# Ledger of designs, part 35: designed miniproteins, single chains, continued (2)

Each design is a single chain, and the fold is of that chain. pLDDT is the mean over its residues in the fold that is shown.

## One batch from the design tools (miniprotein)

Design m5186
Fold by ESMFold2-Fast:
Order: sequence, then C-alpha cells, then structure tokens
Structure m5186 (fold): chain A 76 residues (1-76)
Amino acid sequence: MVDKLKQMTDQMSSGVQQGIRNRDLLIDRTRRIGSQGTQVDRDRLVADTQRRGDQSISNQTQSLQDMQQRYDQAQQ
C-alpha cells in the first residue's frame, strides 16, 4: 500500500512538471496572439496567462503536498 502512495506521489510530481511546461507553451501562444495589438497589450495578456497557469500549478502542488502527507502518515 505504501508503494502505491509513492507511485501516486511520483505521478503527481510529474504532472506538476508537465503543467509548468504547458504554462510556458500557453504564454508563448498568448504572446503571438497579442502581437496583433500594442506591445503593452501583449505583455498584459502574457501576464494574465502566466497568473492563470501559476494558480493551476499551485493547486496541483497543494494536491501533491496532501499526497505526501498521506504517504508520511502511511509510514507512521
């Protein structure tokens, strides 16, 4: 059972890393979309995209932390 919790924790950690990479890709795409407007507007759209990505990653990190606590509890 403890091994299963460790595997789940490792998978969630991998998910966080993929989320970070996906956020960077979304920022790049948002920058290209914003290129049709002013540079200031593009920077604002990039910042908004980054904040949303950071919030998603933060939620995933919190879930990972909760899983790590469960893993520690399972080990006593």
Scores: mean pLDDT 73

Design m5187
Fold by ESMFold2-Fast:
Structure m5187 (fold): chain A 72 residues (1-72)
Amino acid sequence: PAPDPHLVAFGARVRARREARGLSQREAAEAAGISQGTLSAYERGERIPSREELARIARVVGEDALAAEAAP
């Protein structure tokens, strides 16, 4: 199925925050305890993160709104 527009926007926000913090995709993924490929899929809106993964990603990139956006 086509990616959810909210997930695409969410993924773009994760990427923007990660880049603003000077973190590579690998560094952010390692800090969040997920694979780089998994983070790439989230940033592209291709996969829905679990609530636990979302919380870890939000802590790494400093974006509290990510947790709210994953629970419509």
Scores: mean pLDDT 72

Design m5188
Fold by ESMFold2-Fast:
Structure m5188 (fold): chain A 69 residues (1-69)
Amino acid sequence: MPTVAQVAEAIKEEIEPKLNDEDAEKVGSLLDAATDGAGLHDAIVEAKKLAGQDTVDEAITRAAERLGS
């Protein structure tokens, strides 16, 4: 089972290339601050406000595929 830090890092890697440098920095900072499931959920909610729901949901799906492989 991946750790919260591993999940956050994988999501960050999938989201950052789809954003400009400023938004990528903000989203990356939010995900890096997530230390538990509640923090990860809050970071995802905020990332959806910055990057859009579809972009974040796709990144989560891609991260889950990579971590499960």
Scores: mean pLDDT 78

Design m5189
Fold by ESMFold2-Fast:
Structure m5189 (fold): chain A 87 residues (1-87)
Amino acid sequence: SEESKIINAFLLFKSIVDSLLKLYEKNGYVSDEDIELAAEGLVQVLRTLSEEERKKFLEWIENFLSKADPKTREIIERILKKAEELL
C-alpha cells in the first residue's frame, strides 16, 4: 500500500491548499500564520513517509504546481518554503 499512502498524502495536501484558497477568497489574503499551520501539517505527512515515498510525493506536488493557476502556485510555494525551514 505504498502507492495508496502517497495518494492519501497528496489528497491531504490538496485539501490543505483548497482550504487556504477558500481563506484567500473570503479574506483577500492568506496570512503567514495560516501558511505555517499548513506547512506544519505537510511536515507531519512527510515524517510518516519513507525516503522513497517522500520523493514520489514531492514529484506529485511538483506536477500539481506545474499545472496550478498563479494564486494556487503562490500558496503552494509559500507552504513548501516554510515546510523546508521546519524540516
Scores: mean pLDDT 86

Design m5190
Fold by ESMFold2-Fast:
Structure m5190 (fold): chain A 56 residues (1-56)
Amino acid sequence: MSSDKEIEEAAKQASLFTGLSVEEAKKKMIELSRTQGLTAKQALNLIVTEKLVEKI
């Protein structure tokens, strides 16, 4: 569903919010898309939410 560009852009945003490298964020997004059928936007939200909950 998501284009390669959408995944790349979302990975950059996830990197900024979580401190992960763009490469690590991209791998995690691809895995979430493959295992759970998430769009890049949904995967970004999940990754950011997990990191915010960890800090609380």
Scores: mean pLDDT 75

Design m5191
Fold by ESMFold2-Fast:
Structure m5191 (fold): chain A 76 residues (1-76)
Amino acid sequence: GYKELIEELLKASRELAREVLAPEEWPEAEAALAEMEKYIDEAAEKLAANMSEEEFRKKLKELIAADRAAIAAAKA
């Protein structure tokens, strides 16, 4: 379901943060991811109203790329 897809996105984002950020930056990234996890059920409900699971899976790569860009921008 959408919740599982969002959890997969958050896992990928956490792994990406660990690869690209310095150890000093991890607490900030982990705090942001933890904040997103608080609203996972609400996010899943909103996604279910707006797109199919297949569409979301297609967008998963796009969202991961956006997350990567956002992390880079926050530190630039």
Scores: mean pLDDT 71

Design m5192
Fold by ESMFold2-Fast:
Structure m5192 (fold): chain A 72 residues (1-72)
Amino acid sequence: ATAGLLEDALKALKEGNEREASIYLTAASLVAMLESPEVAELVRKAGRAFDAGNKEEAIKYLEQAAELARKV
């Protein structure tokens, strides 16, 4: 579940769809809190970068989170 939500968030960010990215980031954050604290921390870092307007940094953290989530 978490990996799929993170992939959806990545797609939305890369397409410049901030509204969808925000929705998927929020959903991924909540699910990651239940499944993996390590993934949740990476999602928080991505969220902070997104809020700061650093799209490239947010994408990098989300890619790391998605890779880690696939191994859980």
Scores: mean pLDDT 79

Design m5193
Fold by ESMFold2-Fast:
Structure m5193 (fold): chain A 82 residues (1-82)
Amino acid sequence: MKRITAEVYAGDSLIGEAILLQLSETKYLIEHMKLVSGEEGEADPESGLLEIVKKISETEYEAVSLSSGQKVRLKILSEEEV
């Protein structure tokens, strides 16, 4: 299982940095997120689920929130095996 640190973008705007768990090839769970406002929080398991819908590059993905349907872009900063 991989733990991933990523920058999260809504369109061209950086909204925060997230720690993600890879649950499958396309499903990720947000464990922790720090917003650019300085607010930090853990997502509820249902609200923290992201589906990868497009691979843009080896370090950049388009995803959607399964709870809200919001589109986000993820820029991978680091990955570790856990």
Scores: mean pLDDT 77

Design m5194
Fold by ESMFold2-Fast:
Structure m5194 (fold): chain A 79 residues (1-79)
Amino acid sequence: SSLLEEFKNKSLLEQEEWITEVLRPKLATDPEYRKIGEETLKRIAEIAEEVRRTGNTDLAELEKKAQEILDEVAEKLVK
């Protein structure tokens, strides 16, 4: 639980780095971890693409969406 709380307090870049650190050694051997990584990157890419296309810099709204997705992924990774 404390690990998950620390994760939530990180920036999105730091959260991405943490997920990469956890997933990287398992991506070659665990297909479930690979799937989680792929789903996470897809969701983050969708948010980045929305910002790029619309010029919408409502960071609070975008960060909330990203945080909700990353929270779900982090819960799967720490279990």
Scores: mean pLDDT 70

Design m5195
Fold by ESMFold2-Fast:
Structure m5195 (fold): chain A 66 residues (1-66)
Amino acid sequence: MQAEEAGRTARDGGLGLGYSEEEAEELGNLARAMAARDREKAAEYNERLKELGFSSGATVAPPEAA
């Protein structure tokens, strides 16, 4: 599924950039929620990323071409 692919790619990318496993997992969850169009879950994961010190919004994007 596109949503699971987006989540896995974002998680793996986060780990590759040196983020912690917890941070990478939240990035993956956010990307998956965005791809699935789950607004409630996307908002929840954005708030968690803010608590971890990330800028909200476009930190994670689906791996599709714009």
Scores: mean pLDDT 66

Design m5196
Fold by ESMFold2-Fast:
Structure m5196 (fold): chain A 71 residues (1-71)
Amino acid sequence: SFMDELVNAFEQMVKENPELAVAAGLVLTQLPDILQETLSRYRETGDPKVLDEALEELRRLMLEETEKILA
């Protein structure tokens, strides 16, 4: 399913970028909202690009949260 694809891609992203794992726990609190927004966009557009955009948003949020932790 789309949800399983998104979750699997998120897991792979964290595995490939261990530095992002530091903030992963905090970003997980926002994951339900991101997933709901992504599903809403996908239902409206039918565009598979929505998955890639969601992953980039998750990566951006993890970088921002990591920076906040190190501040």
Scores: mean pLDDT 71

Design m5197
Fold by ESMFold2-Fast:
Structure m5197 (fold): chain A 99 residues (1-99)
Amino acid sequence: SEAEKKELQEQLEKLKEHLKEALEKELSSLTPEQQENLKRYVEAVIELIEALQNEDEERFEEVVERLAEEMGATDEAERERLRETIRPLILEAAREIAK
């Protein structure tokens, strides 16, 4: 329903804010290389969240493929597993943050 979509949008927005705050706190304890890697991964997760907010399946898939490549996932089974796990993990995290 439209109400359920709005609730999901608000939960995903709170998750994005939480991730940005968590990133800023963690950066000060990391080496420059670790900071760059963490920023890239968090930014990719934020892009996935934004794709979900916009119901942009093409953009979601593009970001998942980029993450899979960066993680060294070389076969279709590894990429498919990432696609199947990452969406429910983001949605669960959004629900937990919204409590």
Scores: mean pLDDT 80

Design m5198
Fold by ESMFold2-Fast:
Structure m5198 (fold): chain A 87 residues (1-87)
Amino acid sequence: SDIDVLKEAAERIKELIEKGELDTKKLAEAVKEVLDENNVTDPKIIDMLRSLVLRVSDAISAGKSKEEIIELLEEYTKELIEKLEAE
């Protein structure tokens, strides 16, 4: 499901952040891998995941702690899931 794809992408970003990966290009590559593995071609889901990567990238650029970045990731992922469920 689209919700499962969002959760999988968020989990991969979380794992990378926890390991100390702050290269936003590598985060974007991980999300692209999730999209490819799940054969996602829906522009809506692609745009949601792009917005997730941008949000995390902004937090990294702002010098947020790993804990703050993970909390933001989890909060924003929840917002995206709620938006999908509201459709």
Scores: mean pLDDT 84

Design m5199
Fold by ESMFold2-Fast:
Structure m5199 (fold): chain A 85 residues (1-85)
Amino acid sequence: SIDALRNEVLRLAMEVAALLDKSTDPEVQAKLQEALALLREADGLLEEARRSTDPAERERLIAQARELIRRVKELLAEIRKQEAA
């Protein structure tokens, strides 16, 4: 659902903000800023999907938001690997 995806975006944004607050590595900070930009784009797409009355447009917007969320999760996984070493 759109609400579930929006809750996931909020959760990821909070995780990114917490990591950015404690990070001193410029490369990690750059990846976190990229993640925030992708999350802002995903939130915008989900807002458009929520307001859309066209089912096909709504599904397309949701699919695009899901792809952005997937990319954020990949960036966070890369950061976690760097911090686990």
Scores: mean pLDDT 86

Design m5200
Fold by ESMFold2-Fast:
Structure m5200 (fold): chain A 76 residues (1-76)
Amino acid sequence: MDYESKIKELEEKIKTGTGEEKGLALVELAEVYLQMGKYEEADKLLKRAAALFGDNPKVREAVEKVGKKLAEATGL
């Protein structure tokens, strides 16, 4: 998978986006880092998304799904 292109795309969405778009981009970036084995970076991004956009149901659902995958990968 071309992680570099995906990371650049998501970073741009985070930089220029607001609300739901930005929240979902943060979660997608966390999932990319999870796939790369960068669990601490993934966790930090999920916490940021939850803190900033936790009231958005779609963002909250995405955080919970990726957070569960992270917990399963780390044994937490």
Scores: mean pLDDT 83

Design m5201
Fold by ESMFold2-Fast:
Structure m5201 (fold): chain A 91 residues (1-91)
Amino acid sequence: MAEEEAREAVEKALETLDADIALLEALLAQTTDPAVKAGLAEAIAILEEHREEVRRLAETVPPEELPQRLLELERETGRRLAEALAPYLAA
């Protein structure tokens, strides 16, 4: 059960990240403002780092702990995204 639940949690996290990255890449392609382009590129980089961390946690963290560690990582990445995007979206 724990291994199956951990696998599903990882797959769901990666699927959500891929969707979010795709959305930001689409916005970047339609954006002409250099400041907004910079903010979107930074957000994409943060999400790509999150994706690599999800894979690292899947390899190093016990299955029983993995869902909680993924949730903690998601909260941290959300905070980083909010901080990175705030200056560009307010401008």
Scores: mean pLDDT 81

Design m5202
Fold by ESMFold2-Fast:
Structure m5202 (fold): chain A 83 residues (1-83)
Amino acid sequence: MELLEKAREAARAKKYEEAKKLLLEALPAAVALVAPEDLEAAIAAVRAMIAAGEASPEPEDPELFEVGLEIAREMLALLEARL
């Protein structure tokens, strides 16, 4: 996907906000690739990741961590919409 390639380039340049926007645009297509039988496991994994992140508020790189949590929350919403 062109969006994923641009997101990779932005991340390499440490442009985390740009990488976040590109990844959020790519999420619907990526979520559509999750097999129906894996959907509940994927939802549980993303929920666990968000909960663990919210419980650990002092990461060494807070900007990267915040971007990761925002992407995880959007991914969760899209996965739940497939139920």
Scores: mean pLDDT 73

Design m5203
Fold by ESMFold2-Fast:
Structure m5203 (fold): chain A 60 residues (1-60)
Amino acid sequence: ELEEARELYEKLKEGKLSKEELVEIQNDVYKLQLLRVVEREENPEKYGVSAEEMLKEIKE
């Protein structure tokens, strides 16, 4: 879920994730996609695209 991805993104940004956790995330396509959505929500000016539109694609 998006909330879980937000927590993961915060931990990743703060360096609180273990190497094992990072490898698991790297091998999970859906988690990576959710993390990218969170990254764009945090940096909307950089990406210039709607995070809401990306969420619609991932939720399906």
Scores: mean pLDDT 65

Design m5204
Fold by ESMFold2-Fast:
Structure m5204 (fold): chain A 61 residues (1-61)
Amino acid sequence: AEELRELIKRLAGLSEEEAERVVALLRQGRYDQAGALLILRGGMSPAQVQEVVALAERLGL
């Protein structure tokens, strides 16, 4: 799906291990921890983190 491709693109700045950890945290509903990793390791702004969270919610994560 397009949403999955967009999520993968957003995580492209992370290592494979960090990206997998973010996806696992999103699946667990640990959005605060996922957001912290996206900011600290992915260099994302809070607005970009909200876009990733909204995308994960649309995917049922």
Scores: mean pLDDT 76

Design m5205
Fold by ESMFold2-Fast:
Structure m5205 (fold): chain A 83 residues (1-83)
Amino acid sequence: MEAEKIAEEAVERGRELAEETKKLAIEDLEKGARYGQAELDRLDKELKKRLGKKDESVRNQAVLEMTRLFTEAMKEAAAERAA
């Protein structure tokens, strides 16, 4: 029961963070910043730092979900640049 609640909270926070990441990615692309592996690495480190203090049984699932959301946000930002 507790673990399920933690997983739900982690996914919700991942969605919020992905929305903010998409906004920042679009802004940085407009400024001519180079988006790519370096930015994804930074996001991954932030997620691991935040989730590192959560229950380990849920940590892996939360990281995967958040990583997926960030990847989608980056793809959308790249599409905006291409348009």
Scores: mean pLDDT 58

Design m5206
Fold by ESMFold2-Fast:
Structure m5206 (fold): chain A 63 residues (1-63)
Amino acid sequence: TTPVSSPDEARALVAMLTAGYSPEARRRALDEVSEKAAQDLTIDPKEVHAVAERHEAELRRRR
């Protein structure tokens, strides 16, 4: 878990952690994780990766 000083910093960190995923999965993960991080001002990299993987798997199923 990584402390952040602002919601904008949280969004930047999530974007960096999700760089290896598809653009749509990154957008969905950013929306979901940044909302939670704005409340707590902390980010767990494992949770970010789990959320991004879930969205990417869901996008693959919707083909």
Scores: mean pLDDT 75

Design m5207
Fold by ESMFold2-Fast:
Structure m5207 (fold): chain A 88 residues (1-88)
Amino acid sequence: MEIDLDGAREAANLTLETSKNGVFLPGPSLGQWRRVVDEAARAGDADTLSALSKLFEAGAKATPSSRPDLKKKLQDLSDYAQEQAQKA
């Protein structure tokens, strides 16, 4: 499935700028976010993978300790995106 990687990278960077003030914008489901990471990895787009990793890390940090499952899933996505960026 075709994914607009330039649009995804721009959206991730814009969200990160907003998240400097403690806001994580809700977006696609975790499964949809994983697909964006996988497509960026296939394209070898290290910039998009790095932006996504930072976005998911910010989301994990913003997630309350009362939601440990969601916090872990976001951290796992961040780690996965970072690993893919290192390989790109």
Scores: mean pLDDT 68

Design m5208
Fold by ESMFold2-Fast:
Structure m5208 (fold): chain A 71 residues (1-71)
Amino acid sequence: MELEKAIEEALSKVVPKELAGDIASRFVLLLKEGLTPEQAVDEVAREVEKTHSPELAEKVREVIRDTLKKL
């Protein structure tokens, strides 16, 4: 729960609050399914690229990686 909230808060500076929550929830779900943090970031970024843009996907990837480094 704390990790999901930290990711959501960081992402909310780059994307709308609703999208930030969806991305954070999906990322944590992928980790629970056994993906490594790098694999989970890549999968979430791929999903954002398909639904929004490559530029936004790159920003999402960077924000999640930065947040993980600070934990």
Scores: mean pLDDT 83

Design m5209
Fold by ESMFold2-Fast:
Parts: structure tokens; sequence; C-alpha cells
Structure m5209 (fold): chain A 67 residues (1-67)
């Protein structure tokens, strides 16, 4: 969780305005999943699956920013 937030912050340092929109979307998704888990709207298994999907999206964006 904290690792993903820090990685998102690092992405912001080198992002263009267009890439900032994608980064904002990832941050909003992370916040929404955290809130859903705290409110028992999703299971732990679903939460872990969503975090894995977000991690892959962050990795993809990190790769694009290095090009």
Amino acid sequence: MEELRKRIEELRKNATPEQQEAIDALERMLDNFEKAKKNNLISKEEYDRFLEMLRRAVEGLETELKK
C-alpha cells in the first residue's frame, strides 16, 4: 500500500500534464479500493487482486516514463 503510493509520487516528478491524468486515475483507484476494504464492501481476496492490477499498471507507466 505505502509502496504503491510512493511509486505514484515518484511518477509525478517526471510526468507530463497528460501523464498526470493517468497518475491521478491510479491514485483515485487506490484510494477507492482502500475505502471499500475499510467499509467491508469488498473481500480481502478482491482487494489483493485489485492491488496486483494497480501494481502492474504502475510498473507499465514507470517503463513508459523511462523511454
Scores: mean pLDDT 78

Design m5210
Fold by ESMFold2-Fast:
Parts: sequence; structure tokens; C-alpha cells
Structure m5210 (fold): chain A 86 residues (1-86)
Amino acid sequence: DRVRELLRRLAEEPLRRMRRGIEENDEELYEEGEREAERLLRLLEEALELARKLNSESPVLALYEEAIRVIREGREELERELEKLK
């Protein structure tokens, strides 16, 4: 689905910046990506909560939940990679 694909790409964007920061040894770039990921995560969580209150049976809930999962799991994986380099 087009909407699912766009949400996934949006969620992956800050994670991509964080990965570039690790690969280029650019702490500032990594921190920028981390801030973007946290901001996007908060917005998606807020959107999910609002959508759930409006219609708890809405099919869009699964899309928001997937995007949130992508960000959370991606951040955890990147933090683990960074920790191994220290």
C-alpha cells in the first residue's frame, strides 16, 4: 500500500542519518538523526492516540503502530552498533 510505504520511508529517514553518522564518525550528524527520530516518534505516538480515541477500529492504527515499531527497533539496533564501536 502507498500510504504504508510512505510512512515506512518517513520513519527510516532519521535512522538513515544516524547510520551515516556512525559510518562517517560524525557525532553531530548522529545526534541530528537521533533528535529527528525522537521528534517523529512523539508525533506518531500522539497521532496514534488521537486516531484510537476517534475510532478504535480504524485500519490506520496498524500503519502508525508499524511506523513507531520501525523507529523504535531501528534506534535500538543503531545504539547497539554504536556501543560495540566504543
Scores: mean pLDDT 83

Design m5211
Fold by ESMFold2-Fast:
Structure m5211 (fold): chain A 68 residues (1-68)
Amino acid sequence: DTEDIAALLESKSETETDPKAKLALITAAEAVKSYGKDAAKSALVKAMKTVSDETAKSILEDVAKLLS
């Protein structure tokens, strides 16, 4: 369910302290609602290239795996 995935992404964005990772999670949540899981995964993969914080990057990687 794309709504459940979007809610999970939004929830994670609220607790994320890295601004780039937070924006990535918000963007992925919007992508799931508008374009589906593949678009959300693409957004997360793109964002991971700009996120340098290891913990934040791991969170994005885990979420991307859930979208597979």
Scores: mean pLDDT 78

Design m5212
Fold by ESMFold2-Fast:
Structure m5212 (fold): chain A 75 residues (1-75)
Amino acid sequence: GLEEALEYAVRLAEEARELAKKQGGSELSAEIVGGMTLLAGATYVAAGDGEAAKEAAEKHLKDVKEGKVKLPFKA
């Protein structure tokens, strides 16, 4: 259900945070990027749509992996 979708978004957010650090982001940039991945999923969990929540978190993580998410601060 929705709890599993939220837990999945949390795991993807952690992966996004670590990727942002590897891409040369500061600790603050990594927290922001991870938080954005979580927010993408959590928004749909709040709307009652666990499938859309998982897809939103996956889409944001994919954008991070592809370098499409700008890091506001460098390490």
Scores: mean pLDDT 85

Design m5213
Fold by ESMFold2-Fast:
Structure m5213 (fold): chain A 75 residues (1-75)
Amino acid sequence: SAMNQQIAADFQAYVDKLSQYLEDNGLTEEARKLRELGRQLADAIAAGDWATAQKLSEEMLELGKKAMEEIRAKQ
């Protein structure tokens, strides 16, 4: 679906910005993992594979929460 492809592209752009933020705060490995999970999630969304998208989004949410807690603790 063209709409699913656009949603995937917009989401990938958002993930890139968040990953850059993590990298700028010294979380280089977390940024790398987030980019890889984001790519897989974007692929799943583009394909309309919502079951895989749900699992990947849960993994990304957990990784993001831990990364943000680490950044907050070092403020």
Scores: mean pLDDT 83

Design m5214
Fold by ESMFold2-Fast:
Structure m5214 (fold): chain A 71 residues (1-71)
Amino acid sequence: SRIRELREKAERLREQARKLYEKAKELLRQAEQDLRSSLSNGYGNLARAQMLLDEARKLEEEARRLEEEVR
């Protein structure tokens, strides 16, 4: 059914976003440690974390729209 397909797609997108958030969180921790000792590596990890957070936010937004369609 359409509702089932939309829910399954939304769940997959949320799961993908969750994995990206976990990876970004790890990079943010590394960036914090690097910035305490060196600015160069920390900024690289911050930039990568920002990219993953932006991607995760887009996936969450898409999942939200799909969930809204089933209400």
Scores: mean pLDDT 82

Design m5215
Fold by ESMFold2-Fast:
Structure m5215 (fold): chain A 69 residues (1-69)
Amino acid sequence: DAEAYLERGEELYRQGRYEEAAEEYRRAIDLAPFDDKIAKRAVVGLAEALDALGRHDERAAILTALSAR
């Protein structure tokens, strides 16, 4: 479920495994309802993981796409 992917993403982020963390956060977002707090936490985690990877253009594109949901 969405919570499991969020927790896995947070664990991977703590380990410095930012690409894998980003993937798990994306899965959490896909499974969470629109205005769910899990979706909000996953979006924040995804943005932080992409910032850590230096992928600022991808971060901006994903946030724009999520804002359109």
Scores: mean pLDDT 77

Design m5216
Fold by ESMFold2-Fast:
Structure m5216 (fold): chain A 80 residues (1-80)
Amino acid sequence: SFAREAREAVKSYGESLIKLAETLNDKDTAEEFRKLTEESVERLDKAEEKGDDEEARKAYEQSRKDFEELLRRLLNRFSL
């Protein structure tokens, strides 16, 4: 299902962003990425259980925007 594929993509991307923040020694941003990843995965898991593809798409789009904004803040802080 879309929800299942989106869940794995969010988890994988979130784990990569957590590792990036940890590598840059930014524990606060790493924790924010962790919380965002957990919340996004939970929302997608609930959408899969209900078979709600529209909710899954909305959850995925929201996670993309949230990750992008948090990543932008991280990169700007370190001039990357």
Scores: mean pLDDT 88

Design m5217
Fold by ESMFold2-Fast:
Structure m5217 (fold): chain A 81 residues (1-81)
Amino acid sequence: MDEADRQANVAGFYAASGVTPDRPITEADYDALLEAVAVGSEVGPGVDGATVARLAEALVRGDAEAVEEARAALRAQAAAA
């Protein structure tokens, strides 16, 4: 998969999840999304894609508070499943 395909896939996932970054989508977004998906999978079933997308976007911004909130939300969703 080339860079343009990866950027398009991330943009589509963000849009489907209600996330609209006010910046260009880059390889950093793709890497962050892979990390967020891995975190969701590690935490367990019952996590939603919108929370995964918010974690990925927060990771790209380097927003430690938003990252912690998204990780907490993923754990809560998995615990409730």
Scores: mean pLDDT 75

Design m5218
Fold by ESMFold2-Fast:
Structure m5218 (fold): chain A 79 residues (1-79)
Amino acid sequence: MKITREQLYALLRALAASADGRLTAAQVAAILGDAAPLAMRYLDTDGDGTLSATEVLAALAYMKENNLPYLDEADLAAL
């Protein structure tokens, strides 16, 4: 499984529309489908079961620094 830059931007758009600035695992699954468990495992750095804009932006920064077209599990584990 992999997470694309477009999927990370979709998460940021959903976060901007979120009332509390967070996405639940169910909301992440609606955007990422089968990649949602991978995102929750590696991007949820505080372990609260939700994603924040800070966590998604950290993933985008890593992609930009390493010129990656997507993040696979090894890339996500390196965050």
Scores: mean pLDDT 80

Design m5219
Fold by ESMFold2-Fast:
Structure m5219 (fold): chain A 71 residues (1-71)
Amino acid sequence: MEVTATIYLPSDITEAEKQALIDKIKDLGLEILSENEQKIVVRGEINDILSLPIKILSFKGDEIEAEYVPE
């Protein structure tokens, strides 16, 4: 099942932590629809999206809202 996920970035995120998320997204073959300082919107297979280091905030139909949880 293909879904669109809006991944919110923590306000205290470092550039290295943001880049680690972007690299993981690209490595999984997910499509980046938009990117800014506050959020990244991705599209792809649900199982790939759920493998990201994220906390799910909501799941409605084919749309996921989540927060990035850096290591």
Scores: mean pLDDT 84

Design m5220
Fold by ESMFold2-Fast:
Structure m5220 (fold): chain A 80 residues (1-80)
Amino acid sequence: SELKKLEIERAALDAFRQALASLPPDVQQQIQDVLDLARQNNITTRDDILQLARDRYGDDIAARLQALFDLATQTKEELS
């Protein structure tokens, strides 16, 4: 159902947000900057967003953002 899909998407977003909030403030700001830059450039694919993170802040920030995406994906799979 449409409502079930929205509940799953919300749970995935909540997991992402909670995990991001647990990171150091400077890392949170760098990840948020990458997400804002992706939005400004209409970049929507996971791989392209991770490439932006790597290019702008390096492999460590890209790896942390990848872990957040993986957590969101895992949450969706567990609820599907």
Scores: mean pLDDT 86

Design m5221
Fold by ESMFold2-Fast:
Structure m5221 (fold): chain A 57 residues (1-57)
Amino acid sequence: AATAALLAQLADVAVASGLTIAEVAAALGISAATLSKILNQAAAPTAAQLEKIAAFL
């Protein structure tokens, strides 16, 4: 629930800000491929990745 809420909020912020996946990934310090997999639910984010997303928001 909390993880899904953070990922949904990250997607909404990216759209509202006009940022690409590559730009969001660069801001978070992760690869665009990894961020794309997380957003498409193809991979579960690590605790460290969730902390980076929460800090960005």
Scores: mean pLDDT 76

Design m5222
Fold by ESMFold2-Fast:
Structure m5222 (fold): chain A 70 residues (1-70)
Amino acid sequence: SEAERYLRETLEAARKGDVDKVREIANEAEQKGLTLAASAARGAAWLVKQGKYDEAVRFIEGALAELRAA
């Protein structure tokens, strides 16, 4: 799904600690109406900004699991 694609891109950016890229992905997902992906990416961006890269990765992995369970 498109939402899963955005979350996977967010995961890669978060692993690199690239807060600007995570924020860019969140904005693009929001513009496309992908509310779950946008919310997850915004949360990840907040964690990456705080230097909590491992927590950001786990947060995105949780969001991916939720999309697969739905």
Scores: mean pLDDT 83

